# Designed miniproteins, single chains: the designs that were tried, part 55

Each design is a single chain, and the fold is of that chain. pLDDT is the mean over its residues in the fold that is shown.

## One batch from the design tools (miniprotein)

Design m1908
Fold by ESMFold2-Fast:
Structure m1908 (fold): chain A 97 residues (1-97)
Amino acid sequence: SEVERELNYAELLMRAVAKIGKILDIEDEEEREKAIEEVAKELLKLAKEKGLSVEEVKEAVETAGGIVVAIYGGSEEARERAEEITKKIIEEIEKLS
């Protein structure tokens, strides 16, 4: 149903927000890149289980990035990091799709 799809999308979005926020705390670049790859895989798996498209995953990640910037982007550095993480997750999703 439309309501079930909307709730599934909201779950995907909330998970993307939480995961991007957690990656923002990773100071080591190599560990951050590994976390980005794992998050992309996790979100794609969740979307497949929930009947959501790859395009909906990319949209949710982009929206989640904006939310993380609004909540955690109190400095230029934090904002740039959140934007870079968001971009890299989307690139990894495209690579895995």
Scores: mean pLDDT 87

Design m1909
Fold by ESMFold2-Fast:
Structure m1909 (fold): chain A 80 residues (1-80)
Amino acid sequence: SEEEERLKKRAEEAFEKADTDGDGYISKQEFIDYYVSRAPDEVARRVAEYHAEKLFEKADTDGDGKISKEEFIEYYVKYG
């Protein structure tokens, strides 16, 4: 699936940008900050924050407050 491969590549790029300490995991705050930083205005920022929170909760299957690269890629491909 060409679409799946493109989504995986986008997910990898997004993960690398959000994983600021390079430990192979994204913290909840890093994830929120990444999405919020892409918002052009106050309304979009609030939407991004809400969306990031919901995405993190669904991707963080272990409930440990962090997302692995594999979990992030799988979730990104499935839900965008």
Scores: mean pLDDT 73

Design m1910
Fold by ESMFold2-Fast:
Structure m1910 (fold): chain A 89 residues (1-89)
Amino acid sequence: MKIDEVIEKARELNPLLAEKIRKIFEVMKKAGVPEDVLNELAEAFSEYLEALETGDYARYAKARQRILDLLYKYGVEEALKIFNTEVIP
């Protein structure tokens, strides 16, 4: 799935969540994370958003863990901080 499609889907659910996801991708790109990994992260966020929309807690937990595993693997502390921070309006 394209990153832009994930951001738009997030915007439909919560504009603050969309901005959070956009910033995570921006930080990851700036850190030099490969495009294949960014695409994998986009797929993980797509599953995360669908789980939030449907209330599927098991799918949510798996998608969240997938996102965290990718962020930890590439050592992008700023992206981890953004993901774990509540967005203040």
Scores: mean pLDDT 80

Design m1911
Fold by ESMFold2-Fast:
Formats: C-alpha cells, structure tokens, sequence
Structure m1911 (fold): chain A 75 residues (1-75)
C-alpha cells in the first residue's frame, strides 16, 4: 500500500498542477520513484487527484483527505 507520507506529498503535487492528466502523470512518476509498481502508482495517482478535486469543491481539510486515501490505498 501507499504510505501516509507519500500520499501527503502526492496531494501537494496535485495542488501544484492544474491539469488533471499532468497531475496524474507527475504523481505516478513520484510514486514509482518511491518504489511502487507502475500499476499501483497509476491507480493511486488517479485516486489522489480525484480526492483532491472533490476536497477542493467541498472545502475538506487536507488531513481528512489523507485519512480517506490511507484507508483506500493501504490494503
């Protein structure tokens, strides 16, 4: 599964890149650099970008977004 620290860093990447596909690509490369498989990295990147977009619309705090993603990505 993806660590909490890597989820937090990936969310920061999502916040810094406006284009969804560019954000997914950047997070995928970051996670691969941390030792995750390409399949796991891409799946996690899509989940993280989607969660960031929804959190931004609903004013959900970052800590809560990390908690939700950790529950999804640590299995």
Amino acid sequence: GISREDIEKALDIAASIEDEEEAIAAITEYLKSQGYSEEEAERAARAIVNAYKEAKKKNVPKEKVVDILESMLTK
Scores: mean pLDDT 83

Design m1912
Fold by ESMFold2-Fast:
Structure m1912 (fold): chain A 87 residues (1-87)
Amino acid sequence: MVSDEALRKLVESILDSEGWDYKDKIDEKALKEIKEKAQKIAIERMKKERGEETAERMKEIIEKHNVIGTAESLIEAVKEWVEELKK
């Protein structure tokens, strides 16, 4: 289980590693959107790499344990969120 505080710190770390100055845009809505995007990306990747049944199991694990997915899916979610902020 990842707390909102821990998620915020992970997002800030990703922003720092990419050189993006968007830390002031991180609010509860942004964290929720990033979490939902990361979960969706993780499930879609699992479906492509491991098949539909494995993706369904990953969805169940995400729901049961309130996890954000993988580190890679979180990085991709932050990137998509930043692209939406630019619009």
Scores: mean pLDDT 75

Design m1913
Fold by ESMFold2-Fast:
Structure m1913 (fold): chain A 116 residues (1-116)
Amino acid sequence: AEEAAEEAAKYAEEAAKYANEAAKYAGKSGDRKGAQKASAAGVSGAGAYFGAELARRRKSKEAAEEAALSAEGAAKGAELAAKYGAGTEEDKKKAEKAAKEAEKYAEKAREAAERA
């Protein structure tokens, strides 16, 4: 349980990191819709960092589940930021790549929580 909670925390932090990367690239557009989605991705990324900290402190199956849920939120925020982000084609590709990495780490966080 403790090791699974630590793994869920680690993957939630990675999902948060990539959600913040997607937010950075999406936010460069000056487009209002893109800026709103970028802001949402940043907020969901912050939530994933918090979920990771709780999982490390509590080392329980419930804390691992909270980390996985927060990572999934960060991945969804990153996906929306990538879809609605404008800017250069390079920035769009970087946001899409970051969103895919966030989704990958959210899936790993979920798998860790299921093992907790």
Scores: mean pLDDT 75

Design m1914
Fold by ESMFold2-Fast:
Structure m1914 (fold): chain A 90 residues (1-90)
Amino acid sequence: MKIPSDEQIIEATEQEIEEKTKELLEKEPELSELEAKEKAIEELIKAAEEFLAYVKEHHPELAEIAERIHEIIVKYLEEKKKELEEERKK
């Protein structure tokens, strides 16, 4: 049982953002790439929160590791969201 590294978690999160952004643009072609990416990040933050809640309820023995992974994911997503908000102001 190997715990993924912080770098592996970030890389996986970047891939999820790209895949979700592509999915949203396919479903809602009227969205700009910037709007689709922001929406993807918001949906991923919500999914991460729901997953952490699920682990705490059903697998409390894994709560500590899930909280660590969640913190890495959410911090990275929040930083990316802030970058997109600054880009939108240009």
Scores: mean pLDDT 80

Design m1915
Fold by ESMFold2-Fast:
Structure m1915 (fold): chain A 77 residues (1-77)
Amino acid sequence: SSDLADYLRTSGITVKSLINLGDYGGARGVVRDSVGSLRLQGYDELAEKLEKRVGEALLNKDGDAAYKAFLEAADEV
């Protein structure tokens, strides 16, 4: 879905910005919502992949890696 892809791209920008600002709590909130949306639409494997990749990016405080994970997810929906 183009709407879901656009949502994921926008969420990726938001997560990157929050990580760069040091708002890791806010970033985790957006990730939970995005993962939840993917699961509700039947993208369970993609949701797990996104959650793992962004989880690693959050541990490394790497906003660019988080954004790339969301872009990869958007290309698969």
Scores: mean pLDDT 89

Design m1916
Fold by ESMFold2-Fast:
Order: C-alpha cells, then sequence, then structure tokens
Structure m1916 (fold): chain A 63 residues (1-63)
C-alpha cells in the first residue's frame, strides 16, 4: 500500500514537471490531465493530504 502510493506520488510529480516544461498548450494540458488522474488514484487510496498538495501544484499550472 505505501509502496504503491510512493510510486503514484512520483508519477504525479513527473507529469507536473513535464507540464511545467511543455511549451505547447495541448501537450501541457495532456500532462495536467494525466497528473489529475494519478492524484485521484492517490485520493482513492486514502492519502488526501498528499493528493491536496499535488492538486495545489497542478492549480498553479492552470493559473
Amino acid sequence: HMEEVERLVERARRLLELARQSKNPEIKQAYIDAARRVIEEIRKLGHDEAAEELTAELQKLES
């Protein structure tokens, strides 16, 4: 369970980093959408605090 959540957190962080580096708006949005799906998986596993922290990072990319 903890190993799975660690992998999901790393995956979400990588997707957010790829979104930050993407200059193409459609590619950036695709990474944001992928990160959002991973964050929802983290939330479903009961790790709401980690999911909220990642959601805050995602919201900065949408501003």
Scores: mean pLDDT 83

Design m1917
Fold by ESMFold2-Fast:
Structure m1917 (fold): chain A 75 residues (1-75)
Amino acid sequence: MEEADKRAERIVEEMRKAGLTPEQLEAAQKLADAYRKGYEGADEIGKKHGPEFAEEVRKGLDEATDEQLAKLKAA
């Protein structure tokens, strides 16, 4: 959770420094919020199904988030 929150903050800060428009920054913030919520869900999955499943979900979230951020930067 804490680590995901810091990653989400770094995403927004990096996008701000990239000189994006306010609309692009809002999209980046929504992405960061979705990433954080996804990590919360992964933690709950880990409690029910074991840590391997939580790791799988976190990897998928990291990959999907990086892909969406690359698209935002290219827009």
Scores: mean pLDDT 75

Design m1918
Fold by ESMFold2-Fast:
Structure m1918 (fold): chain A 77 residues (1-77)
Amino acid sequence: LDPKLVEAAKEMIIEMLKELGIDPSEISDEDLTKLAEKLVEVYLETRKNGGSTEELHNRQLEIFDEFLKKFEEEKKK
């Protein structure tokens, strides 16, 4: 994976978390990096397969939503 793309995705995730009222410091850097890597992988796969920007956005939103659900479940034990 391109480290610059991962870093850009990570910054985007942090901003989205702040907009949702979630403190990014509550999420480990390792988990943020893994989420960023997944978003970058989806971007690269979508480009390789000739997918649309709309398809890319939908896939990235699904991954982000799944991450948030898992994060909330871990907090609600």
Scores: mean pLDDT 77

Design m1919
Fold by ESMFold2-Fast:
Structure m1919 (fold): chain A 110 residues (1-110)
Amino acid sequence: SLEEEAYRLLQETERKLDELVKANASIEDILKVFEEAFKRLVELYNKAKTPEERFLILLAMTQLAYLLVKALLHHGKSREEALEIVKEIMKKAGFNENVIKSILALVERL
C-alpha cells in the first residue's frame, strides 16, 4: 500500500542517516538523502486517492522533517537554521507552502 511504501521510505532514510552519521559524512550528503526521500514522499502523496492515505503520508512527511531537524542540530545548526533548511529542502522537493507550514508547525513543537 502507499502507507507501507511511505513508512518503508522513512525507515530506509533513518537507516541511511545512521550510516552517514557513523561514517562522519558531510551535511551536504545528509541533505541529498533527505531531498531524495522528500521527493519520493511527494510522489506518494500525489498517488494517494483517499483522505486517509494522504493523512498517513503527511505523518511520514512530518517524521522525516523531524529527523532532518534532529540531524541538523547534531551538526551544529541552531533550531531556527535547521527549520529554514528543512523548509527549503521541502520546497525543492515539490511540497506546497500550506503543507510545509503545517509540518513545520508540528516539528517546531517537538
Scores: mean pLDDT 86

Design m1920
Fold by ESMFold2-Fast:
Structure m1920 (fold): chain A 66 residues (1-66)
Amino acid sequence: TASQAAQELADEAAELAKVKPLEEVKKAVRERVTELQNQGVLSEEEAKYLERELEKQVEAIAKEQE
């Protein structure tokens, strides 16, 4: 489901944010969200919302690691 895919991506992004540069993590999130949208798992609106929320989440994690 969309909710399950979103949670899985959020967990992956959180782990990547601890070990990868922020811009690489943001790129990975955008690519994965685009893939899920192309597969029909996410609508365009859901994809935009998820990308924005996950970018905020990984920025917060990266800042905490500084």
Scores: mean pLDDT 80

Design m1921
Fold by ESMFold2-Fast:
Structure m1921 (fold): chain A 102 residues (1-102)
Amino acid sequence: SEKRKEVREKLPDLSDELIDAAVETIDLMEEAYRTIKVVEKLDPLAAEVIRRLMLKYLDELAKQDEISRIRAKAIKLVVEGGTEEALEEAKQFVFDEFKRLS
């Protein structure tokens, strides 16, 4: 709800469907970030394997459609970066790409 309002304020001309897709993309990025950070604390080697597997399959996801391409690249930025700065850069990337779709 609060996140949807933030996305709408950044992308006022977008359809409700595209706003929902952008919100879902940001939620997925945040979940991926939290998951990798938790696994890194428990087992750094397991985290590296998971990161490599995610990156491999994100490239295949990107081939489905434009929304999947944006999602895959946003998650890739977060998984590769592994920092709060990378999460914010990925969020900005999502806003910029969805704005282009309007």
Scores: mean pLDDT 85

Design m1922
Fold by ESMFold2-Fast:
Structure m1922 (fold): chain A 93 residues (1-93)
Amino acid sequence: SYNNLGNLYQSQGNLDEAKKNYEKALEIKQKIGDPSLKKDEAVSYNNLGNLYQSQGNLDEAKKNYEKALEIYQSLDDQPGVKGVQLKIEELNT
């Protein structure tokens, strides 16, 4: 998957390629429009948030975490909600 490829590039320090792959994963899932893919879409937003945070771009990190949070809340995915809330809290400290 593009998310897994993005994770590989991030682990190699290739942040530009990681970002492109996370964005591609998100684009494909949004185009499909299948409700079963909403959780994977939230994962893509969370991955982009993590990437922006690692780059020191806290404003973009927050936007992406908030997108993931909105999706996890709509799915009643309590582990996802809690995980993203902790990430957003870290940005405010």
Scores: mean pLDDT 82

Design m1923
Fold by ESMFold2-Fast:
Formats: C-alpha cells, structure tokens, sequence
Structure m1923 (fold): chain A 66 residues (1-66)
C-alpha cells in the first residue's frame, strides 16, 4: 500500500542518515533517536515479513514521540 511504501521510504532514509550522517547531525539525531535506530530496523523487518499492521502501529508510536 502507499502508506507502507511511505513508511519504508522514511525508515530507510532515517537509517541512512544515522549510519552515514555528518558528526554534528548524527550526535543531535542520536540524542533524540538512539532507541529509534533499533525501532527503524524493527519497522523495516516487520514490513519485509509482511506484518503491515504491526509496522503501522510502531510507526504511529514513533510519530507521536516526535
């Protein structure tokens, strides 16, 4: 679905930023996203496994946090 494609795209972008990011950006993002890196990996794993309902629920939690 378009929703799952959007979630996947944003999760991939977020992980790429955290893994290859500028040291200043990485330090700031990791302060807010340290736990969310694991959540992004879990989100992608849920999408790959076809567990779209759980992926959407996790994404909604993450969006609620900021």
Amino acid sequence: SAEIEEIRRRAESGLAALRSGDPVVTANVRADWGADEADLERLLALIDAGRHEEARALWEEMVSRG
Scores: mean pLDDT 71

Design m1924
Fold by ESMFold2-Fast:
Structure m1924 (fold): chain A 78 residues (1-78)
Amino acid sequence: SKAEEAEKHYQAGLEAKRQGDELFLAKKYDEARSAYEQAVAAFEEALKLDPAHADARTELRKAQEMLGVLDIRAAVTA
């Protein structure tokens, strides 16, 4: 079902976000950005398949917030 496919994308997004969080804490900001971009893409795919997936919506926002943090860091260090 689409809900089952959405759950697979959601789980992939959680793993990518976890990797992004670890890389961010390690100050590997370029690698963290790549991981968070993968998380966003996975959560967006989950929501295309299941728009009612509240957890995917919440986690998408968190991953987008981290990309925003990285954008601010890039702007002040450029």
Scores: mean pLDDT 89

Design m1925
Fold by ESMFold2-Fast:
Structure m1925 (fold): chain A 63 residues (1-63)
Amino acid sequence: MDMPLSEFLKTIELSDESYKLRLLSRFSTVSELAKLTAEDLRKLGVLNEEDRKTILDAVKSLL
C-alpha cells in the first residue's frame, strides 16, 4: 500500500515536528521513505536517533 507521506506522518509522534517538514519537502509517499536507512535520515536532518528509529519502525509496520 502506497500511502501519502503527509497522511503517514500524522500517525507518528516525533520529538521535533520540523523533521516531518524536511521529509515532506523531499518525498511524497511512504514507499520512497521505506528505501531510506537510519543514516539516510540523519543526513536529511533527522538528527535524533530515537526519532529515526520511530520513523523506520512505523514504515516497517506498514510493509
Scores: mean pLDDT 79

Design m1926
Fold by ESMFold2-Fast:
Structure m1926 (fold): chain A 77 residues (1-77)
Amino acid sequence: AKKYAEEAARLAERGDVDGGLRYLNEASLRAEKEGNIRASMMAGSGMVGAATGLAIGDREFASRMGARGARLAAEAA
């Protein structure tokens, strides 16, 4: 979980929102499998924020929200 969340943060921070979303999804699923509900929810929150940014055409917001969720997920893992 933690390694995937850290990589998601790196990708989102460099503007690779699609790569960040892929790793956030892996971080969320792995945290859920490990029983870490908080880490899973933080990764899921980052995914929702990033998807919302993309849907409204704000890639900067998408990148920022994805990175934030990923960092919170890494801290919780």
Scores: mean pLDDT 83

Design m1927
Fold by ESMFold2-Fast:
Structure m1927 (fold): chain A 84 residues (1-84)
Amino acid sequence: SEKLLEEARRLAEEGKRAALKYLEAAPSESAAEEDLSPEAQKHLEEVRRKEEEFRRLVATMPPEVAEEAVEYVLRQIAEVAEEA
């Protein structure tokens, strides 16, 4: 379970970095995906890929481990949101 949690945290951290790069590239006044620059779109796509990898990993975990992994990701998302 420790190795699964470590991998989940790694994916969450990679997703967080992509999300921070997205926030740096995206106009603060625009929320529409279609209005994003190509650079912002690439970072958003990376976030989506890391989220999908995380969801797949969590689906293979015991419920207790999955809950801890999800809580970790929610904390990372909250930190990124504070940077916006």
Scores: mean pLDDT 72

Design m1928
Fold by ESMFold2-Fast:
Structure m1928 (fold): chain A 55 residues (1-55)
Amino acid sequence: ADRHYQQGLQLIAQGDLVGAYEHFMRAARELRAQGREDEAYDLLEDFSLRGSRAS
C-alpha cells in the first residue's frame, strides 16, 4: 500500500494524473483487502484534494 501511495504522490508532482490515479487505486484496494477501509478512504480523499491542487 505505502509503495503505491508514495509513487502516486510522486506522479502528481510530475503532472501524471493518470499514473497517480492507477497507483492510488492499487493502494486503496490493498488497504481494503487488509480490512483497513478507513485508511483506504483517507487515501482516496487525499488524492482528490491533491488532484484539485495539481498544476
Scores: mean pLDDT 73

Design m1929
Fold by ESMFold2-Fast:
Structure m1929 (fold): chain A 88 residues (1-88)
Amino acid sequence: SAIEETLKELEEQVRAALASSVAGLRESGELGLEFLDKIRKAGVKSMEEVFQLAEEYMKKLAEERAKIPEEELRARAARLRAERLAAE
């Protein structure tokens, strides 16, 4: 139900990160899949527990992003912004 739906959304986000052209997001995608597997195997019973476990993954994701050069992050953000504006 609600927990299962949230896990599916998280899995989709992690798989999107793996498909991303942003190196830090792609590299963290593998960690995300492992983390989702841990959540499923832990047999979480509440949304609060899911969010607590997800917070650890988000901290790791932030660490991986911090390793990417600022110039590369800015260039990618600018490209995504330009694509969104062009699509409108």
Scores: mean pLDDT 64

Design m1930
Fold by ESMFold2-Fast:
Structure m1930 (fold): chain A 68 residues (1-68)
Amino acid sequence: SKEKEIEEAKEEMLKLGKEAVKSKDDDEVSELIAKGVEILEELSEKFSDEEVEKLQQELGNELDKLIS
């Protein structure tokens, strides 16, 4: 299901974001960011710009709750 695939990608990116926020190692943070970018690029090839933008918006809202 398209909805399930987007939800799973969002959860994976949230895990990467949480690890990046907690990390004190610049190399580790860079690797986590690179993984997130790779996931986003794959989604952009499979889904519409509107669907990817919605995922980014939801991800941003969840990450904002962690750093507030």
Scores: mean pLDDT 79

Design m1931
Fold by ESMFold2-Fast:
Structure m1931 (fold): chain A 67 residues (1-67)
Amino acid sequence: SMDELKAELKDFLIKEAGLSEEEAERLLEMVEQGRGDLAGARLVIEYHLSDEQAKKFGELVKRLLEA
């Protein structure tokens, strides 16, 4: 479901990317507003995601938007 995909993306942002719950909710809102590319760029620049983590984020965003 869309709610399960949102929860999985939020859990990734908190547990693997190191965001707070409030920061993760803000990034999730950006994805939902069609700003997933900007959200991904911010994760690399501000939160220092690895290439592997950035790829996983892109895959999670794609699954959510195709749901």
Scores: mean pLDDT 84

Design m1932
Fold by ESMFold2-Fast:
Structure m1932 (fold): chain A 103 residues (1-103)
Amino acid sequence: SEEEKKAIEEAIKTLQQLIQQVQQAKTKQEIIDILNQAIKKILEVMKKVEDREHILKLIGMILILIGAQIDVEREKDLEEAKKIAIEALQIVIEGLKEILKEL
């Protein structure tokens, strides 16, 4: 639907902005907070999606982001923690783009 397309497009833009915020982060806690914002955005998208296969893909994206938070907490180097978070956000953005192509 048009509402689903718009929600996914807005989520992609938000996650791209969150990548920029990760690059500017000065602490691991800031990176974890940014990943929490990404999780919240995917949960908001899920409320507007009715297709079961798309819902399962969105759940997978949430699990990727949760895994990234765990890896960030365990990482001692801030720059490596940023790379972990950015890679997770990029994977999620590509997954959202794939759903968007199917709508």
Scores: mean pLDDT 92

Design m1933
Fold by ESMFold2-Fast:
Structure m1933 (fold): chain A 120 residues (1-120)
Amino acid sequence: MTPLEKKVKQQFEEAKKLIEEGKIKEATIKVIQATVEQLEYAAKNLSEEEVVEMAKWAIEQLKELIELVKKQGDSDEAKEAIEILEELIKKYKEIVEKKYSREELLELADYLKGVLEKLK
């Protein structure tokens, strides 16, 4: 496991704790930050096969986060978070199915940086 893989895993675990504390917006921001860092790393360092395995792992983590958000109720913040997390799952599924190029991974990371700035 690389230092970045450890950091991304830690960020997802921190996001789970934030959701359990009712800090859904902070958790969503952390997940998007982790996703951006993971995509930028993948574009520079991972093979196509490793990118697919990374994306599959991320999909399972995001599904767990959605279930935790659902347990916090149906607030507007929770609904927005679920919508964002489901869109991230959709993007990771496209990575698995279409085998994203380095350029496509970086374009997705830049798009998510824009989403992140609007949430801050």
Scores: mean pLDDT 84

Design m1934
Fold by ESMFold2-Fast:
Structure m1934 (fold): chain A 59 residues (1-59)
Amino acid sequence: KKEEIDKIAKALAEAAGVSNFDKLTDEQKEKVVKYIQSNKNLTPEEIKEIFEKALEESK
């Protein structure tokens, strides 16, 4: 299950133009994937903002 979350999170990060995906914790990757999959109408800009917030929470 962790491997699937990592793959999905990486694909979403690449689609949104996020380059610092590797700094996310495993728990934050899962949160980001779950949130994005629950909100299908998100723009790439909104997805990038979600990743940036998750990166802040990963510190």
Scores: mean pLDDT 75

Design m1935
Fold by ESMFold2-Fast:
Structure m1935 (fold): chain A 90 residues (1-90)
Amino acid sequence: SLVPGDEEIKDEEAYKKAVELYNQGIEALKQGRLDEAADLFVQAAEYFEKAGDYRNAAISYDAASFVYYLSLDFEKAEEMRKKAIELRKK
């Protein structure tokens, strides 16, 4: 359940979850699990956005774009790249 709390506490939890998901994405990528890696990097990016960390959110979308490119899913690769570019403008 959502409890009204301190913004700093919400940002810390979202950031922590994003880092955990990003690291899981790296491990999935190392194991050649491209679909899982891409999903984990997208989830990491969404949690970095919730934390207000637009830089790491953009990096995470770039990582997802790279994984989609490796799996020859060029449409999703381009979609993720565009999300990263948009976030870098913030």
Scores: mean pLDDT 84

Design m1936
Fold by ESMFold2-Fast:
Structure m1936 (fold): chain A 105 residues (1-105)
Amino acid sequence: SRELILELIADILRIIGDLYELEHRELTKEELKKIINELIEILERLLKLPVLTEEEKEELKELIEELKELLENLDNMSIEELKKKLKELLEKLLELLKKILKRLP
């Protein structure tokens, strides 16, 4: 339903906001792993909804795969490198969500 989509997008935006705020505090790789896993789970739920165009589904699948690759490389990256890469992915995700929201009346 439209309501479920808006709720999922709101949850994603909240996580994105929380991740931007993480620059202000000490952050562990374990905390990053937890947040990235939460984000992947919500994005996979969004992907299963019958409301995305095929192009939007492909963009979302690519973002999920990049987030999974980030998790696989977590131990081999510094916290600063992880934050920078995550910000790039979150910016792409935010633009995709804006596109989806603009299409919904």
Scores: mean pLDDT 79

Design m1937
Fold by ESMFold2-Fast:
Structure m1937 (fold): chain A 81 residues (1-81)
Amino acid sequence: SMEEKIKEAIRRIVEIVMEALPSLSEEDAGVLLAAAQDVQELLRQGKFDEALALLERLKETASPKLAAVLDRIIEVVKELK
């Protein structure tokens, strides 16, 4: 079901975030945590295109390391479409 796919996507996003956090600056970690919270809420609402737009916008100004993490989250969200 779509509900189960969303739940699994959220789990994968949390795992990506937790794995990445120790290697990021405090500023990048803050951006990632806020983005993860917003994306999770958008996914629960079925707003996949809005979640992708948010992540792509953040990626434009992100450090290379943060951009790589955001790309992994983008891939997870794209699989829901």
Scores: mean pLDDT 90

Design m1938
Fold by ESMFold2-Fast:
Structure m1938 (fold): chain A 75 residues (1-75)
Amino acid sequence: GQGLEVESRLDPETGRLHLTLTRRDGYSQAEADEQREGLRAAGLPVPVTEGGKQVEVVVTEGPDTRIYTLLPNRP
């Protein structure tokens, strides 16, 4: 990301990763596309932590909250 502010917190009881994003540009189409790509390929700093297990991520941007599940890439 460019100009994104990212705050991360791991919930030790649930294993969920909470990310708060503050964007400067783009909402609507650009927002949806960047969130999708960022979580999957290029965007968010998600720890490669448990030998490739899926991670449930809660993303908050302004008043909006979305939940995503990240799956490991095939080696």
Scores: mean pLDDT 53

Design m1939
Fold by ESMFold2-Fast:
Formats: sequence, C-alpha cells, structure tokens
Structure m1939 (fold): chain A 123 residues (1-123)
Amino acid sequence: MTPLERVVYNLLKKEAAGEVAPALSGDKIDTSTVVGRILDVLANGSLKEQRLLLLGIYSLTPEGAIRLAEGKVTDEFLLEAYDVLEKAIRKVAEDENVPADKMKRLDEVFEKGREKLRKGLGL
C-alpha cells in the first residue's frame, strides 16, 4: 500500500464502515451513505465535481497537499487519485465480505467513472 492508499483506506474504515453493500443495494446508488456519495460523484457527477473530489483525495498526504499548493498537479495525478480511491473502496468491500453481485456493480460504477473522467480530461 502506498501512503495515500493507506490513509484513504483507514479513513473509509473509520468514517464509512459497513456502507459499501448498502450504497449498492437499490436500483440507484444510495447517496445517504458516504461511500454512495463518493460513488455517485464518480459515476454521475460533473467533471468539476470529479476533479474536486480527487484533488481532495490527493490533499490527504503532506506530499499531495504540497504539490497542489505548488500548482504541480497534472490531469494524470487525478487518474492516480482515482486508482487510489478505487483500491481503497475495493479493499474495504473485501474486508466487509460484500456479495459478488454487489462487487460486480462496484466494478460497473468504477468503469463508468473512469471512462467519464478520461473523456472529460481529453485522454
């Protein structure tokens, strides 16, 4: 685990424990949960909303915060923050023994969010 992956994973475990399965239990993502709000921004949010969330994730380490302050964050860093967030949520879901059908739905949400982010960034 990178330092950023560890920080995001620990924060989700502390603040959003048990929320992965509930977020994915209905026809729509359940935005009453913290995990559901994150997933909804990634899958359905504007490019501005996706960027703000991912910049927030990057700012969770001193190194990331310094790079933001120096104006050195590239669009590639947003894809890296996306990968960190995806890995952290997946690990929480695995730890919580989320059922295979909901894990498949989680895959679909992340695939949609990644495609939308890449298109928005012109990649």
Scores: mean pLDDT 84

Design m1940
Fold by ESMFold2-Fast:
Structure m1940 (fold): chain A 79 residues (1-79)
Amino acid sequence: MEEAREFVLELIRKLMEGEISLAEAIQAVRDYARSKGLSPLEILVLQLAVQWGAEMYKEGVPIEEVLKKVDETLEKWEA
């Protein structure tokens, strides 16, 4: 899950910087998860993390704070 966490944080950063759309970010999560053999629940968790990060950014949370909160939350879900 550590590699998946880093991947999600990179996607959220790209999404916030306008490099990719939300649909592209969600598709990238699915493609990554399939390549790693992740369970449907793990795929759902990673998709929700990307959506949650996007929502926080829309609410005016700074990008660094969004990335920190998503990282900390995913780390707790790995335990």
Scores: mean pLDDT 78

Design m1941
Fold by ESMFold2-Fast:
Structure m1941 (fold): chain A 60 residues (1-60)
Amino acid sequence: SMQEKVTEEIIARVREEIERGLSLMDIQLVLQKLIDEAYERGADPVAVAQAAVEEIKRLL
């Protein structure tokens, strides 16, 4: 679905920032910006935020 695709793209972008040295505290700020982008792309911002946080926790 479009929701899944948007979530995957956001997770990939956050993962790249983590590899570049982004701290967990900074992830909150990045997620806020990416959630806004998801909303503009037609995704549910709350669902994207929840899924992204859960997947990021899994990656750690």
Scores: mean pLDDT 74

